Designed miniproteins, single chains, continued (4). Designs and how they scored, part 49

Each design is a single chain, and the fold is of that chain. pLDDT is the mean over its residues in the fold that is shown.

## One batch from the design tools (miniprotein)

Design m13679
Fold by ESMFold2-Fast:
Structure m13679 (fold): chain A 97 residues (1-97)
Amino acid sequence: LPERLAELLERLRNTEDEEERRRLAEEIARLLFEVARSLRELDAAEEEEVRKGAEAAAEAVLEAVRKLEELKKEGREEEAKRLEEAFRRVVEELRAA
């Protein structure tokens, strides 16, 4: 993983601040989309699966943040908490990749 992405994932793992978590998730998604874009330009078969994985991960991170904001805006705190826990698991899997 790029050093910047690894740093952001570590910060996301350790933060309990909801606002900082959202900002970190948006930055991580931005970097993942950038990686996917770079891989697309290489037009190499071996990079195709990595590119698709990065795009899927970026979309999942953005969707999770968007859904979390929606749930909190609606006052659905318990569902927001469950989504935060699921999102944390996805971040840990991304760190393992």
Scores: mean pLDDT 64

Design m13680
Fold by ESMFold2-Fast:
Structure m13680 (fold): chain A 93 residues (1-93)
Amino acid sequence: VPQFTEAEFEAVRAAAREAMTAILEAAGLTDPALREEAITGAVAIALLEAAGAPESLIEQGKEELMRRTGLSREVVDRLVAVALAAVRALRAA
């Protein structure tokens, strides 16, 4: 059983998209496919973190996202933080 639904994933992605896009633009990532991969990956990592996934799994997710997109750890951490804030806001707690 997934720790989150597809509907929750899409709601978080929609809520965080503008802020995450601004971070990606500031980081110089111009490839639309890589931007979408960064957004999707950051939302997935944030939802896993909110679901109580172990730190080792969160760390692996961040490292994989860095490898796939070429983004720095600082940028990936900011994307995940924005997505996690959106998760918390949507869950109203």
Scores: mean pLDDT 83

Design m13681
Fold by ESMFold2-Fast:
Structure m13681 (fold): chain A 69 residues (1-69)
Amino acid sequence: GTRDRVLRIALLLASDEQIEEAAKAAGVTVEQIRKILDALREGKSIDEAAKEAGVTKEQIDKILEVLLK
């Protein structure tokens, strides 16, 4: 859907500082967000990437909120 495309683009274009801010706000590690990015680059969906990184849907929504402001 459109939200999934927006989140994918926001994550792939995020700076290191934006990733650190999003990680802190969502209660996840920077390494977990980087695992999501790697999975997205491999063509996986956001839901699949989140599961592989051990990140919940609620945490993904928080990451999106911070990156899009």
Scores: mean pLDDT 80

Design m13682
Fold by ESMFold2-Fast:
Structure m13682 (fold): chain A 73 residues (1-73)
Amino acid sequence: MSSKKREEQIKLLEELLKRIAENPEDKEGLHKIIDELKKLGVPDADALRSAVDKENWEAAAIIVTGQLLELES
Protein backbone atom coordinates (compact mmCIF):
# COMPACT_ATOMS: atom_id res chain seq x y z
CA MET A 1 0.00 0.00 0.00
CA SER A 2 2.95 2.38 -0.38
CA SER A 3 2.48 4.97 -3.16
CA LYS A 4 5.44 3.40 -5.01
CA LYS A 5 3.94 -0.12 -4.95
CA ARG A 6 0.54 1.20 -6.07
CA GLU A 7 2.18 3.13 -8.94
CA GLU A 8 4.03 -0.03 -10.05
CA GLN A 9 0.80 -2.08 -9.93
CA ILE A 10 -1.05 0.51 -12.04
CA LYS A 11 1.78 0.67 -14.62
CA LEU A 12 1.91 -3.13 -15.00
CA LEU A 13 -1.89 -3.42 -15.25
CA GLU A 14 -1.99 -0.70 -17.94
CA GLU A 15 0.88 -2.41 -19.79
CA LEU A 16 -0.94 -5.78 -19.62
CA LEU A 17 -4.17 -4.23 -20.95
CA LYS A 18 -2.22 -2.56 -23.79
CA ARG A 19 -0.47 -5.83 -24.76
CA ILE A 20 -3.76 -7.76 -24.70
CA ALA A 21 -5.23 -5.16 -27.10
CA GLU A 22 -2.16 -4.89 -29.39
CA ASN A 23 -0.57 -8.38 -29.30
CA PRO A 24 -2.71 -11.02 -27.52
CA GLU A 25 -0.69 -13.79 -29.26
CA ASP A 26 2.39 -12.95 -27.12
CA LYS A 27 1.38 -15.28 -24.29
CA GLU A 28 4.96 -15.39 -22.93
CA GLY A 29 5.01 -11.60 -22.57
CA LEU A 30 1.57 -11.62 -20.94
CA HIS A 31 2.64 -14.37 -18.52
CA LYS A 32 5.71 -12.35 -17.47
CA ILE A 33 3.60 -9.28 -16.66
CA ILE A 34 1.11 -11.45 -14.71
CA ASP A 35 4.00 -13.02 -12.74
CA GLU A 36 5.18 -9.50 -11.77
CA LEU A 37 1.63 -8.58 -10.72
CA LYS A 38 1.48 -11.71 -8.56
CA LYS A 39 4.82 -10.76 -6.92
CA LEU A 40 3.34 -7.31 -6.15
CA GLY A 41 0.37 -8.99 -4.42
CA VAL A 42 -2.41 -8.35 -6.94
CA PRO A 43 -5.12 -10.76 -5.68
CA ASP A 44 -6.59 -11.58 -9.12
CA ALA A 45 -3.27 -12.58 -10.73
CA ASP A 46 -4.24 -16.30 -10.82
CA ALA A 47 -7.61 -15.44 -12.41
CA LEU A 48 -5.76 -13.28 -14.97
CA ARG A 49 -3.42 -16.17 -15.79
CA SER A 50 -6.41 -18.52 -16.24
CA ALA A 51 -8.17 -16.03 -18.56
CA VAL A 52 -4.99 -15.60 -20.66
CA ASP A 53 -4.45 -19.39 -20.86
CA LYS A 54 -8.06 -19.80 -22.11
CA GLU A 55 -7.61 -16.87 -24.54
CA ASN A 56 -10.60 -15.23 -22.87
CA TRP A 57 -9.44 -11.68 -23.55
CA GLU A 58 -12.74 -10.13 -22.45
CA ALA A 59 -12.43 -11.75 -19.00
CA ALA A 60 -8.77 -10.70 -18.76
CA ALA A 61 -9.64 -7.08 -19.67
CA ILE A 62 -12.49 -7.02 -17.12
CA ILE A 63 -10.17 -8.28 -14.34
CA VAL A 64 -7.45 -5.73 -15.25
CA THR A 65 -9.99 -2.88 -15.45
CA GLY A 66 -11.50 -3.88 -12.08
CA GLN A 67 -8.06 -3.86 -10.43
CA LEU A 68 -7.23 -0.47 -12.00
CA LEU A 69 -10.53 0.99 -10.73
CA GLU A 70 -9.76 -0.31 -7.21
CA LEU A 71 -6.22 1.14 -7.25
CA GLU A 72 -7.20 4.48 -8.89
CA SER A 73 -10.32 5.07 -6.78
Scores: mean pLDDT 80

Design m13683
Fold by ESMFold2-Fast:
Structure m13683 (fold): chain A 86 residues (1-86)
Amino acid sequence: MGDELREELARDELLKRVKQSLTDFVKKNPDLTGKELEEQINKVLDDTISNMTGIFRSRGMTVTDESIEEARKIAEDFAREVIKKR
């Protein structure tokens, strides 16, 4: 028992890493706008998911498809909000 706790921990860590990576990327790239900003955010998201799932897999843990989908939604909302303000 503890699969739910392990999935929740993996989800929380993934979401935290995605938010941090996107925030740092946006701060470092203030001149990016529109479609280029959206494309680069998607690249940062995919790289972060790939790296984190690799780490979890090496520890015998898996990230659920639901957690990955949630991370993508956060990235889409973040991109939309940043694009709106630039």
Scores: mean pLDDT 77

Design m13684
Fold by ESMFold2-Fast:
Structure m13684 (fold): chain A 89 residues (1-89)
Amino acid sequence: TKEKLKEIIEEARELLREAGLVDPEIEELLDKAIETVDPEHLREVARLLSRRREYELALAFRELADALAEGDVEGAEKSLKGIREILEE
């Protein structure tokens, strides 16, 4: 459901905040992603992370965006787990 997808994006945002990787630009994009469930906002987050050389996180956010585009809650949860694992290293 859209509600579950929003919860997954909110948790991904919190993980990035705890890691100190959220600036105003990323925060705005994540807020828009939560509001709209539009995968394009997460693709923009991935692009910004890639520019910062956070390549593994960028890939995980692209995978999350793809899951959002398909309405795939299971895929989105898998991508969230990947984000958590990267940030806990």
Scores: mean pLDDT 86

Design m13685
Fold by ESMFold2-Fast:
Structure m13685 (fold): chain A 68 residues (1-68)
Amino acid sequence: MNVAEGLEKALELAKAGDAAAGGAAVHDSSRQGLVSPEIARRAVEAAGRGDAEGAAEAVEQALKEYLS
C-alpha cells in the first residue's frame, strides 16, 4: 500500500472522528522511518485521549514531512 494514500485515508478518518486510525497510521509510518518519532508520539497521545482533531493535525504534519 502506498504510504501517502494510507496517510490521506487516515486523515479523512481522523477528521470524521476516528482518532485511533490517525494515531496508528502515523505510528506505522514512523516505524518505517518515513516520519519523525516526535510526530508519531503526538499522534499516539492524541489517539489515546480520543482527540480526533489532534490526531488529524498530526497526520497532516506527517503528510507534509513525507511529501517534502
Scores: mean pLDDT 81

Design m13686
Fold by ESMFold2-Fast:
Structure m13686 (fold): chain A 110 residues (1-110)
Amino acid sequence: RVDAALARIDARVERIAKETGLSEEQKELFRKGLLIDRARLYLDFGYPLEVAKALAERAGVATLDDSPEVLRKKIDEATKEIRKQLKELAEKQDSPYNKLLIERFKEREK
């Protein structure tokens, strides 16, 4: 289940990077954002805590030893920080990466 989520995220990041020429920094930030979004979704919908922990750990924002309360705080704070960084990146660069961020936000408006 975690492996399936990771494979899907990795495939999406690789496809986007290949098509748009993302830098390693942009690629990693985008991957981090997707992992954190999925971890939070799993926590909100009552998925096993172990799955959310594994996704947050792969994003580098939590450890498997973190308590559920600490994990939740770390995910919330990381979500806020990643969204801020993605917004700043979108405002500073007229790049293929910025177009992808805009497209992702448009998908949410459907």
Scores: mean pLDDT 68

Design m13687
Fold by ESMFold2-Fast:
Structure m13687 (fold): chain A 87 residues (1-87)
Amino acid sequence: SVRETIRKLFDELLEKYGSEEEKKILNTAREIYQEDPSLSIEEITEKVKEKLNRPDLTKLDILSPFYPFANLLNISVEEAFRLATLE
């Protein structure tokens, strides 16, 4: 499926090219969303900030890696995050 392909590609790119900090932020955000898919991106961002003790983080730190996928698929960046995160 498109979802499985995007998730696998994102996981491979993050593992190969992501910094340890970026991996920690994105994996934490994805885990939070998988546990509660009803959360908004703003709510996910606040939970990531609390869990990682990083009050400087913004929703762009979570969403910006998904802009190329959003553009490729002609969807919102929030939907690209959901596609790469949920099963």
Scores: mean pLDDT 81

Design m13688
Fold by ESMFold2-Fast:
Structure m13688 (fold): chain A 98 residues (1-98)
Amino acid sequence: SITVTQSPASVTVAEGETATLVQRYTTSGTVLPGVSWLHNGVLTLPEGAVLTIDEAARTATLTISPVRREHAGLYTAVASDDEGTATGEGTELTVVPA
């Protein structure tokens, strides 16, 4: 089985700051899962977003810098392998003027 947890549940950042979202995953399979993030249900990462995967720690970190208003919305962590797909509970990113 796969499990996914993500943090934080919500975050508010000012324009020009950095937002950091962390996915933690587990698998009972022999193959490491492919890990990604959805932004408002879409698999395309917004401009300025960087995904960093640490396979040893079983984490996938999404870093957005600088944060813009278009980066606001729901971010959902996803992990998939040959045993299935798991999704996180979502992180709501709110962007406020600087």
Scores: mean pLDDT 81

Design m13689
Fold by ESMFold2-Fast:
Structure m13689 (fold): chain A 78 residues (1-78)
Amino acid sequence: PLSVDEVVELLLAHIDRLIEFIETNEQVTDENLQRTIAIADELEQHVLADPSVSPEQKARLTAAIQRLKAVAQEKIAA
């Protein structure tokens, strides 16, 4: 079983990979980007509501999630 700390680090790594994928892949559709934003919003709500996630971990995760949303929104606007 994974610890909360391990899950947080894996999630941060996956968010970074997803950002890189969106930035480098010209085939990502607006529909896929909008779906990514919706999933990111849901994840942010769950992270903020979870008492097992520390305030420091919440800050790191929400910053990464907000960057993911910004990259997706910028790609839709392009």
Scores: mean pLDDT 86

Design m13690
Fold by ESMFold2-Fast:
Structure m13690 (fold): chain A 114 residues (1-114)
Amino acid sequence: DARVVAEIRNLSAAIVALDPDDPLAREIRAMLDAGASLEEIKAFFEKHFGVKAISVEELEKRRAERAAKATGFFSLKAEEFEKKLAEEIERAIKEGDLVEYLRARLARLSAEAL
């Protein structure tokens, strides 16, 4: 799906802008610049973390669910915010959710830059 690929490209570019040494985001960006498919990017994510990636259909369902629930972080205390981001990163890795991993990683880097 072109929309999921565009989201991954934008998230990876934003992560690399904040952390140029991020190995996963750098490689995903390089793969996308080389014309890699979503399946190839999923396979790279699986190999990197040793997990099974979720299907494209599941990624699309989770994207729709996130759009409906997109507010809440700004009302958290700093300690709760840091714990939530760490939990979201670990959950995304365990579930094989590449997009949620990139979103959580970007949120953490953005918080560190503030």
Scores: mean pLDDT 77

Design m13691
Fold by ESMFold2-Fast:
Parts: structure tokens; sequence; C-alpha cells
Structure m13691 (fold): chain A 84 residues (1-84)
């Protein structure tokens, strides 16, 4: 659970970097993240991200898992993961 959620956080940070620093669209960044999760064998998380892209509004389930993982980490680690 935590390892999976940490992977999601790391990919979310990379997607944020692509959007904010390289000008990639949110849709394209989400697809890259979903493809990376699929390649890593995390098919469930990849499916959730693709559902988010299709609906344009859904995000609570994936976001809640990431937030739960951050809440379980030390405050310093949470701050570091959230800052990027």
Amino acid sequence: ELERARRLVALALEAGRLVHEEGVSDDEALERMAAALEAAGDLASAAELRALRETGEAGPALRARVEAALAALAPEAEAELAAR
C-alpha cells in the first residue's frame, strides 16, 4: 500500500514538473503517468488515472490514497514529497 502510494506520489511530482516546467498539458501528463504505472505493473492505478482523464472531474480516490500515504509518513518526508 505505502510503496504503491509512494510510486503514485513520485509520478505525480514528475507529471507536475512536465506541466509546470515543460508546458505539457494536464491530459498528456496524466497519460504519461498512467503509461508508467502500467509499465510498472500497477494496472489498477493506471486505470484510475485514465478514468480521471475521461471524466475530467474524478480524482478523489487516487488523491485520497496519495494523501493517506503522506499522512502515514514522517512530517519531514511529507513536506518534501508535497513540495515538489
Scores: mean pLDDT 62

Design m13692
Fold by ESMFold2-Fast:
Structure m13692 (fold): chain A 73 residues (1-73)
Amino acid sequence: SLLENLRKLAEEGDYETALAFASMAATIAKKNGDYKEAAELYRLGAEIARRMGLTDEAEQFEKDAKEAEEKYK
């Protein structure tokens, strides 16, 4: 799954690639109508961004996650 691929990238310590993947994968999930997976991808992206000290990026991921969460109920 896209979420498992993101977790693997984060576990390998490739945080820059992980953040790029989170954004791209969440966009794909949204296009497929899978707002639950999109929200999970954005949430994990926010965690990774915070670990990197990227506060603005983390806040954007958290906002995108909330918007996706509203769509899957």
Scores: mean pLDDT 83

Design m13693
Fold by ESMFold2-Fast:
Formats: C-alpha cells, sequence, structure tokens
Structure m13693 (fold): chain A 74 residues (1-74)
C-alpha cells in the first residue's frame, strides 16, 4: 500500500539519480497533462505540498520534497 508506493518511487528516483519527491511530482504533472487519473496517494501528496507551499510561501517543488521526507518518517 503506502509503504510499497513510497519504496517504488525511491527505487525509480535512485535509478534516475533524482530526489523521490521529484519523481512523484513529475508523474502527477504528466498524468494531469494527459487527462489520466492521478493515483490517490499522489493526489494527497500534491494537496499537502500545495498547502505547505502556500502557507510558507515556498516553491511547490520544495514543498513536495518536505512532504515526501515527512511521509518517509512514518
Amino acid sequence: EDEEFLEAIERIAKILNVHPAQVAYAQALRDRRLGRPIHPLVEKFLDKAEELAKKYNIPLSKAAVIVFEEERKK
């Protein structure tokens, strides 16, 4: 479930040599652009990132990194 999804994102990020949050963010943007449903976990992640970005006035990409790191601590 959530743990398997996070591990999958981390594996892809390691292969591509990028931060895991960037993989999740890019995937969500691509799915939105193609009119595809976004995975529910990714939608929740984006919603949290948007809220954090607006609250602290930081870029969405940076907020996505923060949210992803907090989810990993669970």
Scores: mean pLDDT 69

Design m13694
Fold by ESMFold2-Fast:
Parts: structure tokens; sequence; C-alpha cells
Structure m13694 (fold): chain A 68 residues (1-68)
């Protein structure tokens, strides 16, 4: 089973590198990403067969970052 989290940002994101830089430089985006990541890790601890995907949704593009 796949669990999908979506994080919307007011930035033009087209690549994993751009999304990671935004997480690094924007404290609000970083806080929300870490919250979602912690929830995903907690789910994986309960059921290791799950797949967790975090999608960063920018103004013109989407990037998948966290896919165990």
Amino acid sequence: MTVRYELEVDEDIHSQEEAMELIRTNPEVRAEFERIRAEGLALLAQDPSLKVVIVIKGTTGEVELYRP
C-alpha cells in the first residue's frame, strides 16, 4: 500500500534539487516537511511493507522526494 503526502509551496519547483534547497532554506517548508516525514516514519515502523511518498507541489510543477 502507498501512502502519499502532499506539501504545497508558493515557489516554482521543477526538480528534486530545487525542492531540497527550498526545504533547506525556508523554515516553514522545512517544518512541514519534517512533520510529514515523521508521520511517514511512524507508519513505516507499524507496517514496514508500506511505501511513503512526499510530493512537493510548486506553482508550476510537482516533485516526489521521499520514497522508501
Scores: mean pLDDT 77

Design m13695
Fold by ESMFold2-Fast:
Structure m13695 (fold): chain A 121 residues (1-121)
Amino acid sequence: MDEERDRIYLLGARNTQLMKELGLEEVLDLIAEAEKLRKEDLDKAVELYKRALALLIEKLKPKVPQEKLDALRAAFDRYLAAKERVLRNPNPTDDELQEYRDATLEYLETLLEVLEEALKS
């Protein structure tokens, strides 16, 4: 069994639940639209992912310290770069797939910390 895959799934589900509790449905809608487009129009999907993060940060600025939002942006930039790299390559390397998994995990864990901080405010 792939323990990293299970952890990514559980973190994704928890983050989605917390975003709904925070009224961030517009962010979730942008992410869902980006996921639909990622195989058909990756450039539009990338723009939607970036827009989703910008909206998330804007909505959370009053509730979350800037240091944590900066960490989220850095983790997201790494995640998006790794995701775009594997999606543009029909035969991604094992190293590229591992970086995508590692970057996804870091992003989801950083997002969880930010969302939990917002709920404390």
Scores: mean pLDDT 86

Design m13696
Fold by ESMFold2-Fast:
Structure m13696 (fold): chain A 105 residues (1-105)
Amino acid sequence: MRLMSLEEVRAFIDTLDRDGDGVLSPEELVEWEEARLDIPPLSDAAREELLKLFDKDGDGVISKDEFIEALKESFNMFDEEGNFKEGLGNYLEDVLARVEARRAA
């Protein structure tokens, strides 16, 4: 998945928020990570590590603010100036395109 603007990140969170209550369930967070990495279902250990990364207050749900903060802190989505890293989305798209080209060859 390419790097997003803050507006795109919020819109993405709204898409994941199936209940429309302004928070993400653990299941919604796991679905996001599996889709982002294009991997099979996470192991129980990996799910627990992911949830602990995002659920900072331990209440069993992830607020939109907690999700954004986890992206900043754990995924290093921001440069030293507080802006989203330039070219990271293009780099990820190029890597995926190269993987697909290699599979098709």
Scores: mean pLDDT 59

Design m13697
Fold by ESMFold2-Fast:
Structure m13697 (fold): chain A 62 residues (1-62)
Amino acid sequence: MRREAYRKAIEAAKNGDPEAVREALRQAGLPDEVAQRYADMVANGDRDEIAERFRELAEAVE
């Protein structure tokens, strides 16, 4: 369920959990490279911007 995976990624990003973000994005079907990049961004403190981006992606796969 791709939309649920993106919702988990949003929550993980807000919580500042890069590992949970990576796992959730993998479940959403994103390549490991892309999932890792977003996880790295969350680790660097870009939490709100990344969470907003995931919200857009979840809406697009509806």
Scores: mean pLDDT 76

Design m13698
Fold by ESMFold2-Fast:
Structure m13698 (fold): chain A 70 residues (1-70)
Amino acid sequence: KISDIQKRIQELQKQIAQYQAKVAQIQDLIARSGGGARKVLERTLQTYQDYIARLQEELARLQAELEQLS
């Protein structure tokens, strides 16, 4: 159903926004950090970016499906 696809799209958009907010926070911390702390933050940043990429991939698939149905 279109409604189920739309609901999942909204959930994915919310999750992406939440991880993007965390990425912004970590980028601010990296800008203020030195030494070994920066390496840990950069690794955490990469992890959240990977999550965003996977969520965006799912979002793209669902948007394509919705486009075909509309």
Scores: mean pLDDT 83

Design m13699
Fold by ESMFold2-Fast:
Structure m13699 (fold): chain A 84 residues (1-84)
Amino acid sequence: SDTLRQRAQQLLSQVTELSGTVTDPQVRALLGEVINLLQTIIDDPNISPEQETGYLLRAIGLLLDAERLAANDPALRAQIQSLL
């Protein structure tokens, strides 16, 4: 849907900006996977609603994993939480 695509585009921009400031290689790798999933939604004009929802849920799951890895970095954790 256009609404989900707009949300994916907004989230992609925010995650890309955050990824550029992160020095932790494990967190950066997870944010990179999120970027790839969101980019897949945006780049496929014929994506089904089921595929779109599936990729978005996977991206959210990876952001939750990144939040857990950032447990000892309260500022980074708060930034990741703001994306959820």
Scores: mean pLDDT 86

Design m13700
Fold by ESMFold2-Fast:
Formats: C-alpha cells, sequence, structure tokens
Structure m13700 (fold): chain A 72 residues (1-72)
C-alpha cells in the first residue's frame, strides 16, 4: 500500500541519518531516491552496480518501470 511504502521510505531516511543500514524492506528505487536526495552519489553507483552516469540512469529507469509493474 502507499502508506506502507511511505513508512518504509521514512524509516530508511531515519536509519541513514543515524548511520544505520537501510531497511531490507526498502525497494531499490526507494533506496536510490533517498541517496540522491541526500547527495550520496557513491552509494547510488554502488547500489545500481553502475560505473558511469549513463549506466546508472539506464539501470534506475529499469527499476522504476519494474516497481510500476508491481503496482498493477
Amino acid sequence: SSKKRAEIYKKGRENYLAGKPLPKEMTLTQKVLLLLELGDFEAVYELLKASTPEEAHEKFTKEILKEIEKEK
């Protein structure tokens, strides 16, 4: 549900700011969005397993589409 997704994202943000690991329940898309919001670009590349900005963009786009499909 949308409420559950928002709660997981909030928990991820709280964990990151406290120096704790991101929750396992957090989707890859949510993790990438949070890390981009916080300016942690190194973690974004590592999480997406990307070595270039172009590769990161392609992989992130595919993950967004995958999450949208799960909502159907």
Scores: mean pLDDT 77

Design m13701
Fold by ESMFold2-Fast:
Structure m13701 (fold): chain A 74 residues (1-74)
Amino acid sequence: MITREEIARIYKEVLDKVQAALAAGIELTPEQKELLKKIRDLVFEYLNTTDEEKRQKIAEEIRELKSKLDALLA
């Protein structure tokens, strides 16, 4: 089961990577910006969802999008 703590950690890792890239003068691509927006929107939906089944589906989508973003930032 994907926990709230794991989602918080994933989001922090995403924000830390983006901040590091921006601090290094690296501009994000349109694809990276779109993935980041989707992750952010899903994290907010996760935090506002009380249905555990729906919450787990959102958490799985967040993990998949993070994996894609990590590949683009590698």
Scores: mean pLDDT 80

Design m13702
Fold by ESMFold2-Fast:
Structure m13702 (fold): chain A 94 residues (1-94)
Amino acid sequence: MAEERIKALTPAERARRKAIQELFDLLNDPSPPTDEKWRKIFELLAEIAEAKGLTEVAEHYRKAADLIPTNEEEALKHARRAEDLFREEVAKKK
């Protein structure tokens, strides 16, 4: 299943690039921000985080997506926690 051995492009990198592109398409869509749109945004952010090996960040984004239609406040808390964890991981790596 390995195509050309391109050092910079792994299956995880391709999945991440696809998720980033779809996230950009959603953010640039002139449609009004609906619960379904926010759910999909959080799901894509979870996919990007998981592709980076940030499993804990991905889990919090998935919880945010799940909670958006029923408990927006808790969804936002999970999204904020994912952001804080991502910042911690970036700072730790430096």
Scores: mean pLDDT 72

Design m13703
Fold by ESMFold2-Fast:
Formats: sequence, structure tokens, C-alpha cells
Structure m13703 (fold): chain A 71 residues (1-71)
Amino acid sequence: AEKRTVEITVPKEWDGKKVSEVNNNIANEAGFGFVSVPESKDVPLKEGEKYEVTFTVEPYSYSTLDSFVLK
């Protein structure tokens, strides 16, 4: 499986929203149609913060094995 990591900067429009609430936007920015977010990492986003998202391509599916890493 191929792993890809992308860095996403939170825009003002996402400030105070949880990752799950903006998942479709994150998927589009990362170039994937879907991003899975575990509940344990579904935290309120803050404008200007950067998050690393790792994707793994599996046969017959695209999924995020490592969800957002707050740094």
C-alpha cells in the first residue's frame, strides 16, 4: 500500500468546527473523495493551525489509516 501525507491549514470558515463536520472539504483538499476520522481525533479545529493527514491506498478502497495529527 502507498502512504501519502498532506499538510492542511485550517481556514477561518472551519474555526470551531469538528474535523468530522468538514471531512468532505479535507478530503477534497487532500485529493481524495473520502477521509475517515476516528472519534478520538474529532476535535474542534482552530484557525491557522496545521494538521498532518496520512492516507493509505488499499486494493478496492481508499482510507486514512493515520488520522489527523495535531502538532
Scores: mean pLDDT 56

Design m13704
Fold by ESMFold2-Fast:
Structure m13704 (fold): chain A 89 residues (1-89)
Amino acid sequence: GEAEEILEWAEKQFRKLLEQAEEIVKKKPEDAILQLEILEGLLRIVYGVAKKILEKVGAPEEVLERLEELYEETLEKLEELKEEAEELK
């Protein structure tokens, strides 16, 4: 359905942002912090857009809860990567 397609799109974007963050930390940990902050900003934008669209299409509450859970998990992973980058300075 429409709601599931939006959730899948958001999940795909979250995964791409996380993969990009992992590559940045692996290749250039000394320059990673600012780039990870930018990716965190992009993650918040994607989450905000997906949530607004899901609300507009009348998505079930469980779909909105799944989006929030995926967002929080991805945000936690980005914070872990920031800590890893700080340790590699």
Scores: mean pLDDT 86

Design m13705
Fold by ESMFold2-Fast:
Structure m13705 (fold): chain A 77 residues (1-77)
Amino acid sequence: SHKAHRDKLIAEYETEMTAVRTEIEMGLLSEEELDARLARLRQIVNEIASLMDDDESWRLLALTEAEIEELRRLAAK
C-alpha cells in the first residue's frame, strides 16, 4: 500500500543515515564515497516526498537537507 511503501522508505532512510554517520565516525569514507552515500540519501528522500502532499514534502526536504549538511560537516573534521 501507499502508506506501507512510504513507511518502508522512511525506515530505509533512517538505517542509511545511521550507517553513513557510523562510517564517517570510523573514518571509512573517501570524499567520493561520501558524495555517493549522500546522493543515495537524497534519492530515498525524493521517493518519500513523491508519496506525500506538498506541505509534508517540503518540510521533509528541508529537514533532510539540514541532516545531510551535518553529515558533510562531520566528515570534514
Scores: mean pLDDT 82

Design m13706
Fold by ESMFold2-Fast:
Structure m13706 (fold): chain A 66 residues (1-66)
Amino acid sequence: MKEIEELLENSKLAGKEVQGKDGTKGTVFIGKPADKNKSKLLAVVLTDESGPDMFRTYELSDLTVL
């Protein structure tokens, strides 16, 4: 099991500092399954940006725990 998927499954992903594939760093606000087949797991990341870019959604496969 991937570390980030294990953190989500154990409800420990929220509050983790992460980096997206695009290089954006932030803190996970909430992790959730994207669909009923669990093929896509999502995290909502709180960034230091303002307005609509303050929260970004990533697939877990595109995130690295820092």
Scores: mean pLDDT 65

Design m13707
Fold by ESMFold2-Fast:
Structure m13707 (fold): chain A 70 residues (1-70)
Amino acid sequence: SPTQEQMERIIKEAVELAKELLDQGASRDEVIARMLEHVARASRELGLSVEDTHRTAVEVLREVDKIFDS
């Protein structure tokens, strides 16, 4: 669905942002804050529901665990 594709795009953009920030020497807290800020902004701009925004944030936090546990 268009909503699913939008959510997947937001997650990919957040992960790309995290990699750029880590390359710049950003802290874990800064990376997490910037990723969640991106999710909130992108979801609002695209008109995602509260439920879909929450699902996107949960998936981004899951990707955070992978980035910092690798």
Scores: mean pLDDT 83

Design m13708
Fold by ESMFold2-Fast:
Structure m13708 (fold): chain A 82 residues (1-82)
Amino acid sequence: LSANEIRITFPPSATLADLQAALRAQGIDVTIDGDLSATVADSALSPNGLQAYISGALVVGVEVEIKDGKVTKVTLTVRRVA
């Protein structure tokens, strides 16, 4: 990871509210343009992708682990906007 990138792993139950709180705790002032009760996993797998719901940070990587047809974890790499 570069000095401006943060990698966070979320459980399948994590919501966009959890993502917003985690990124803000890392000093990234993000805004979620969607339903905060939606899961990170569902948003990442949506046709628009996770970036469509996030302002204030660049999503540079999303890794969705799927086992037995279900999401087991989501790992997100985010770059700070200068």
Scores: mean pLDDT 79

Design m13709
Fold by ESMFold2-Fast:
Structure m13709 (fold): chain A 87 residues (1-87)
Amino acid sequence: SRQQQAEELRQRGAELHFEVHALEEALAGKARDVRGSEADRAIGAEIHARAAELAATLDRATLQARYDAVTAEYKALAAEARAFFSQ
């Protein structure tokens, strides 16, 4: 259904957004300053944990290549979502 397709797009968007932020923190070598609600801070803590895991397991060149790939995918998904939600 259209509702299922919309939910899948939102889910994919949330996953890519999470990975982009985790890769940004891993490349920066420091925790990002997270403001907002308790829920926003909880998501921020998960991003910090993922960034630390990525920084511990991957070299900088691999982190950069993955960041470039994931940001390109996120931009493509944003274009797909705009097309889907415009009638």
Scores: mean pLDDT 81

Design m13710
Fold by ESMFold2-Fast:
Structure m13710 (fold): chain A 81 residues (1-81)
Amino acid sequence: SALAEEIERLAKAFVARADTDPEAARAAMERLIALVGEADPEMAARLRELVDRYERASAAERPAVIQEIARLVRETLERLE
């Protein structure tokens, strides 16, 4: 679906930009959360909590949080199919 393709594109943009362009990464994630929220508010809330955790995380902790975000995005995409 177009929605699933856009969510995947935004998730990839977040991961690719997280360390080099935090503003672009945040913008991609905010848009992703908004799109998910239209279809699945519970998953949007879980993504928001993980993003908040990422922002508070140390540099050493961030890779693990990024992996959790990627996993939750995959679960969200599976639920939208």
Scores: mean pLDDT 80

Design m13711
Fold by ESMFold2-Fast:
Formats: C-alpha cells, structure tokens, sequence
Structure m13711 (fold): chain A 94 residues (1-94)
C-alpha cells in the first residue's frame, strides 16, 4: 500500500503548510499502521523543509519519490524526518 502511504505523507505535508488541512491529514494517518504513520510524518517533515527552497509542487514530488524509495532507506529517512519536524517545531516556538 505505498499509494496510501504517499497520500498520507502528502496530506500531512499539506497540513504542515496549511493548518486548515490538518484534520484531513490526521484522518488519513489514523488509517495507517503505527510504523507507516511515523514514516508518513517523517517524509512530510522533509518535504516541508524542502518547500522553503522550492515550489509546493516540487516538495510534493519529493515526498512521493522518497516514499517510493523508503524500503532501502527507511531507518535513515525516519531519522532525518524526525530531525526536520523538530527543526520546524523550534522555528514555531521562537
């Protein structure tokens, strides 16, 4: 179900960039197993950081490609994504 994981990651990225979409993102994430929810959030965090330097559409493409390759880089991507989400949280707190 990589397609569902991609959909959830994209929705969560959209929720990070637009809070009005957060409810939709949370609903999609709740349909995934816990491990896949963590992966979707990690990819969304990476996509949100990428969106600061590229267009919104390019950030969504980045998330789609990252999800498709996650089988080989799952642990590394999860770690990087958590770091990205923590960086975004610090920016909001400042």
Amino acid sequence: MKEKLIEAARAYLEGILDPSKQEEADKLLSTLPEEEREIARAFAGLGALHAKTVSYEEALKFVEEAVKSYDENKKEILGLGRTALEALERERAA
Scores: mean pLDDT 72

Design m13712
Fold by ESMFold2-Fast:
Structure m13712 (fold): chain A 67 residues (1-67)
Amino acid sequence: GKVFSEEEKRRLKWAVLRAAGLEPEGPPPEEPSPYSERVLQATALILGPRAPTLSEDYIAKVAEWAV
């Protein structure tokens, strides 16, 4: 789905930062992301080192595009 809750957007950013080889802040989510590893990796590659500076909403839109 293309609609995310605020917590889902936060978890998505966490997963994307991890996929990019960066250290995300905050506790690791217990529930796995609905996105495949491939989508997370593609989103991380698209955003690159800019990922930590981008809004959770923007990262969610890019992940939608990476599908």
Scores: mean pLDDT 70

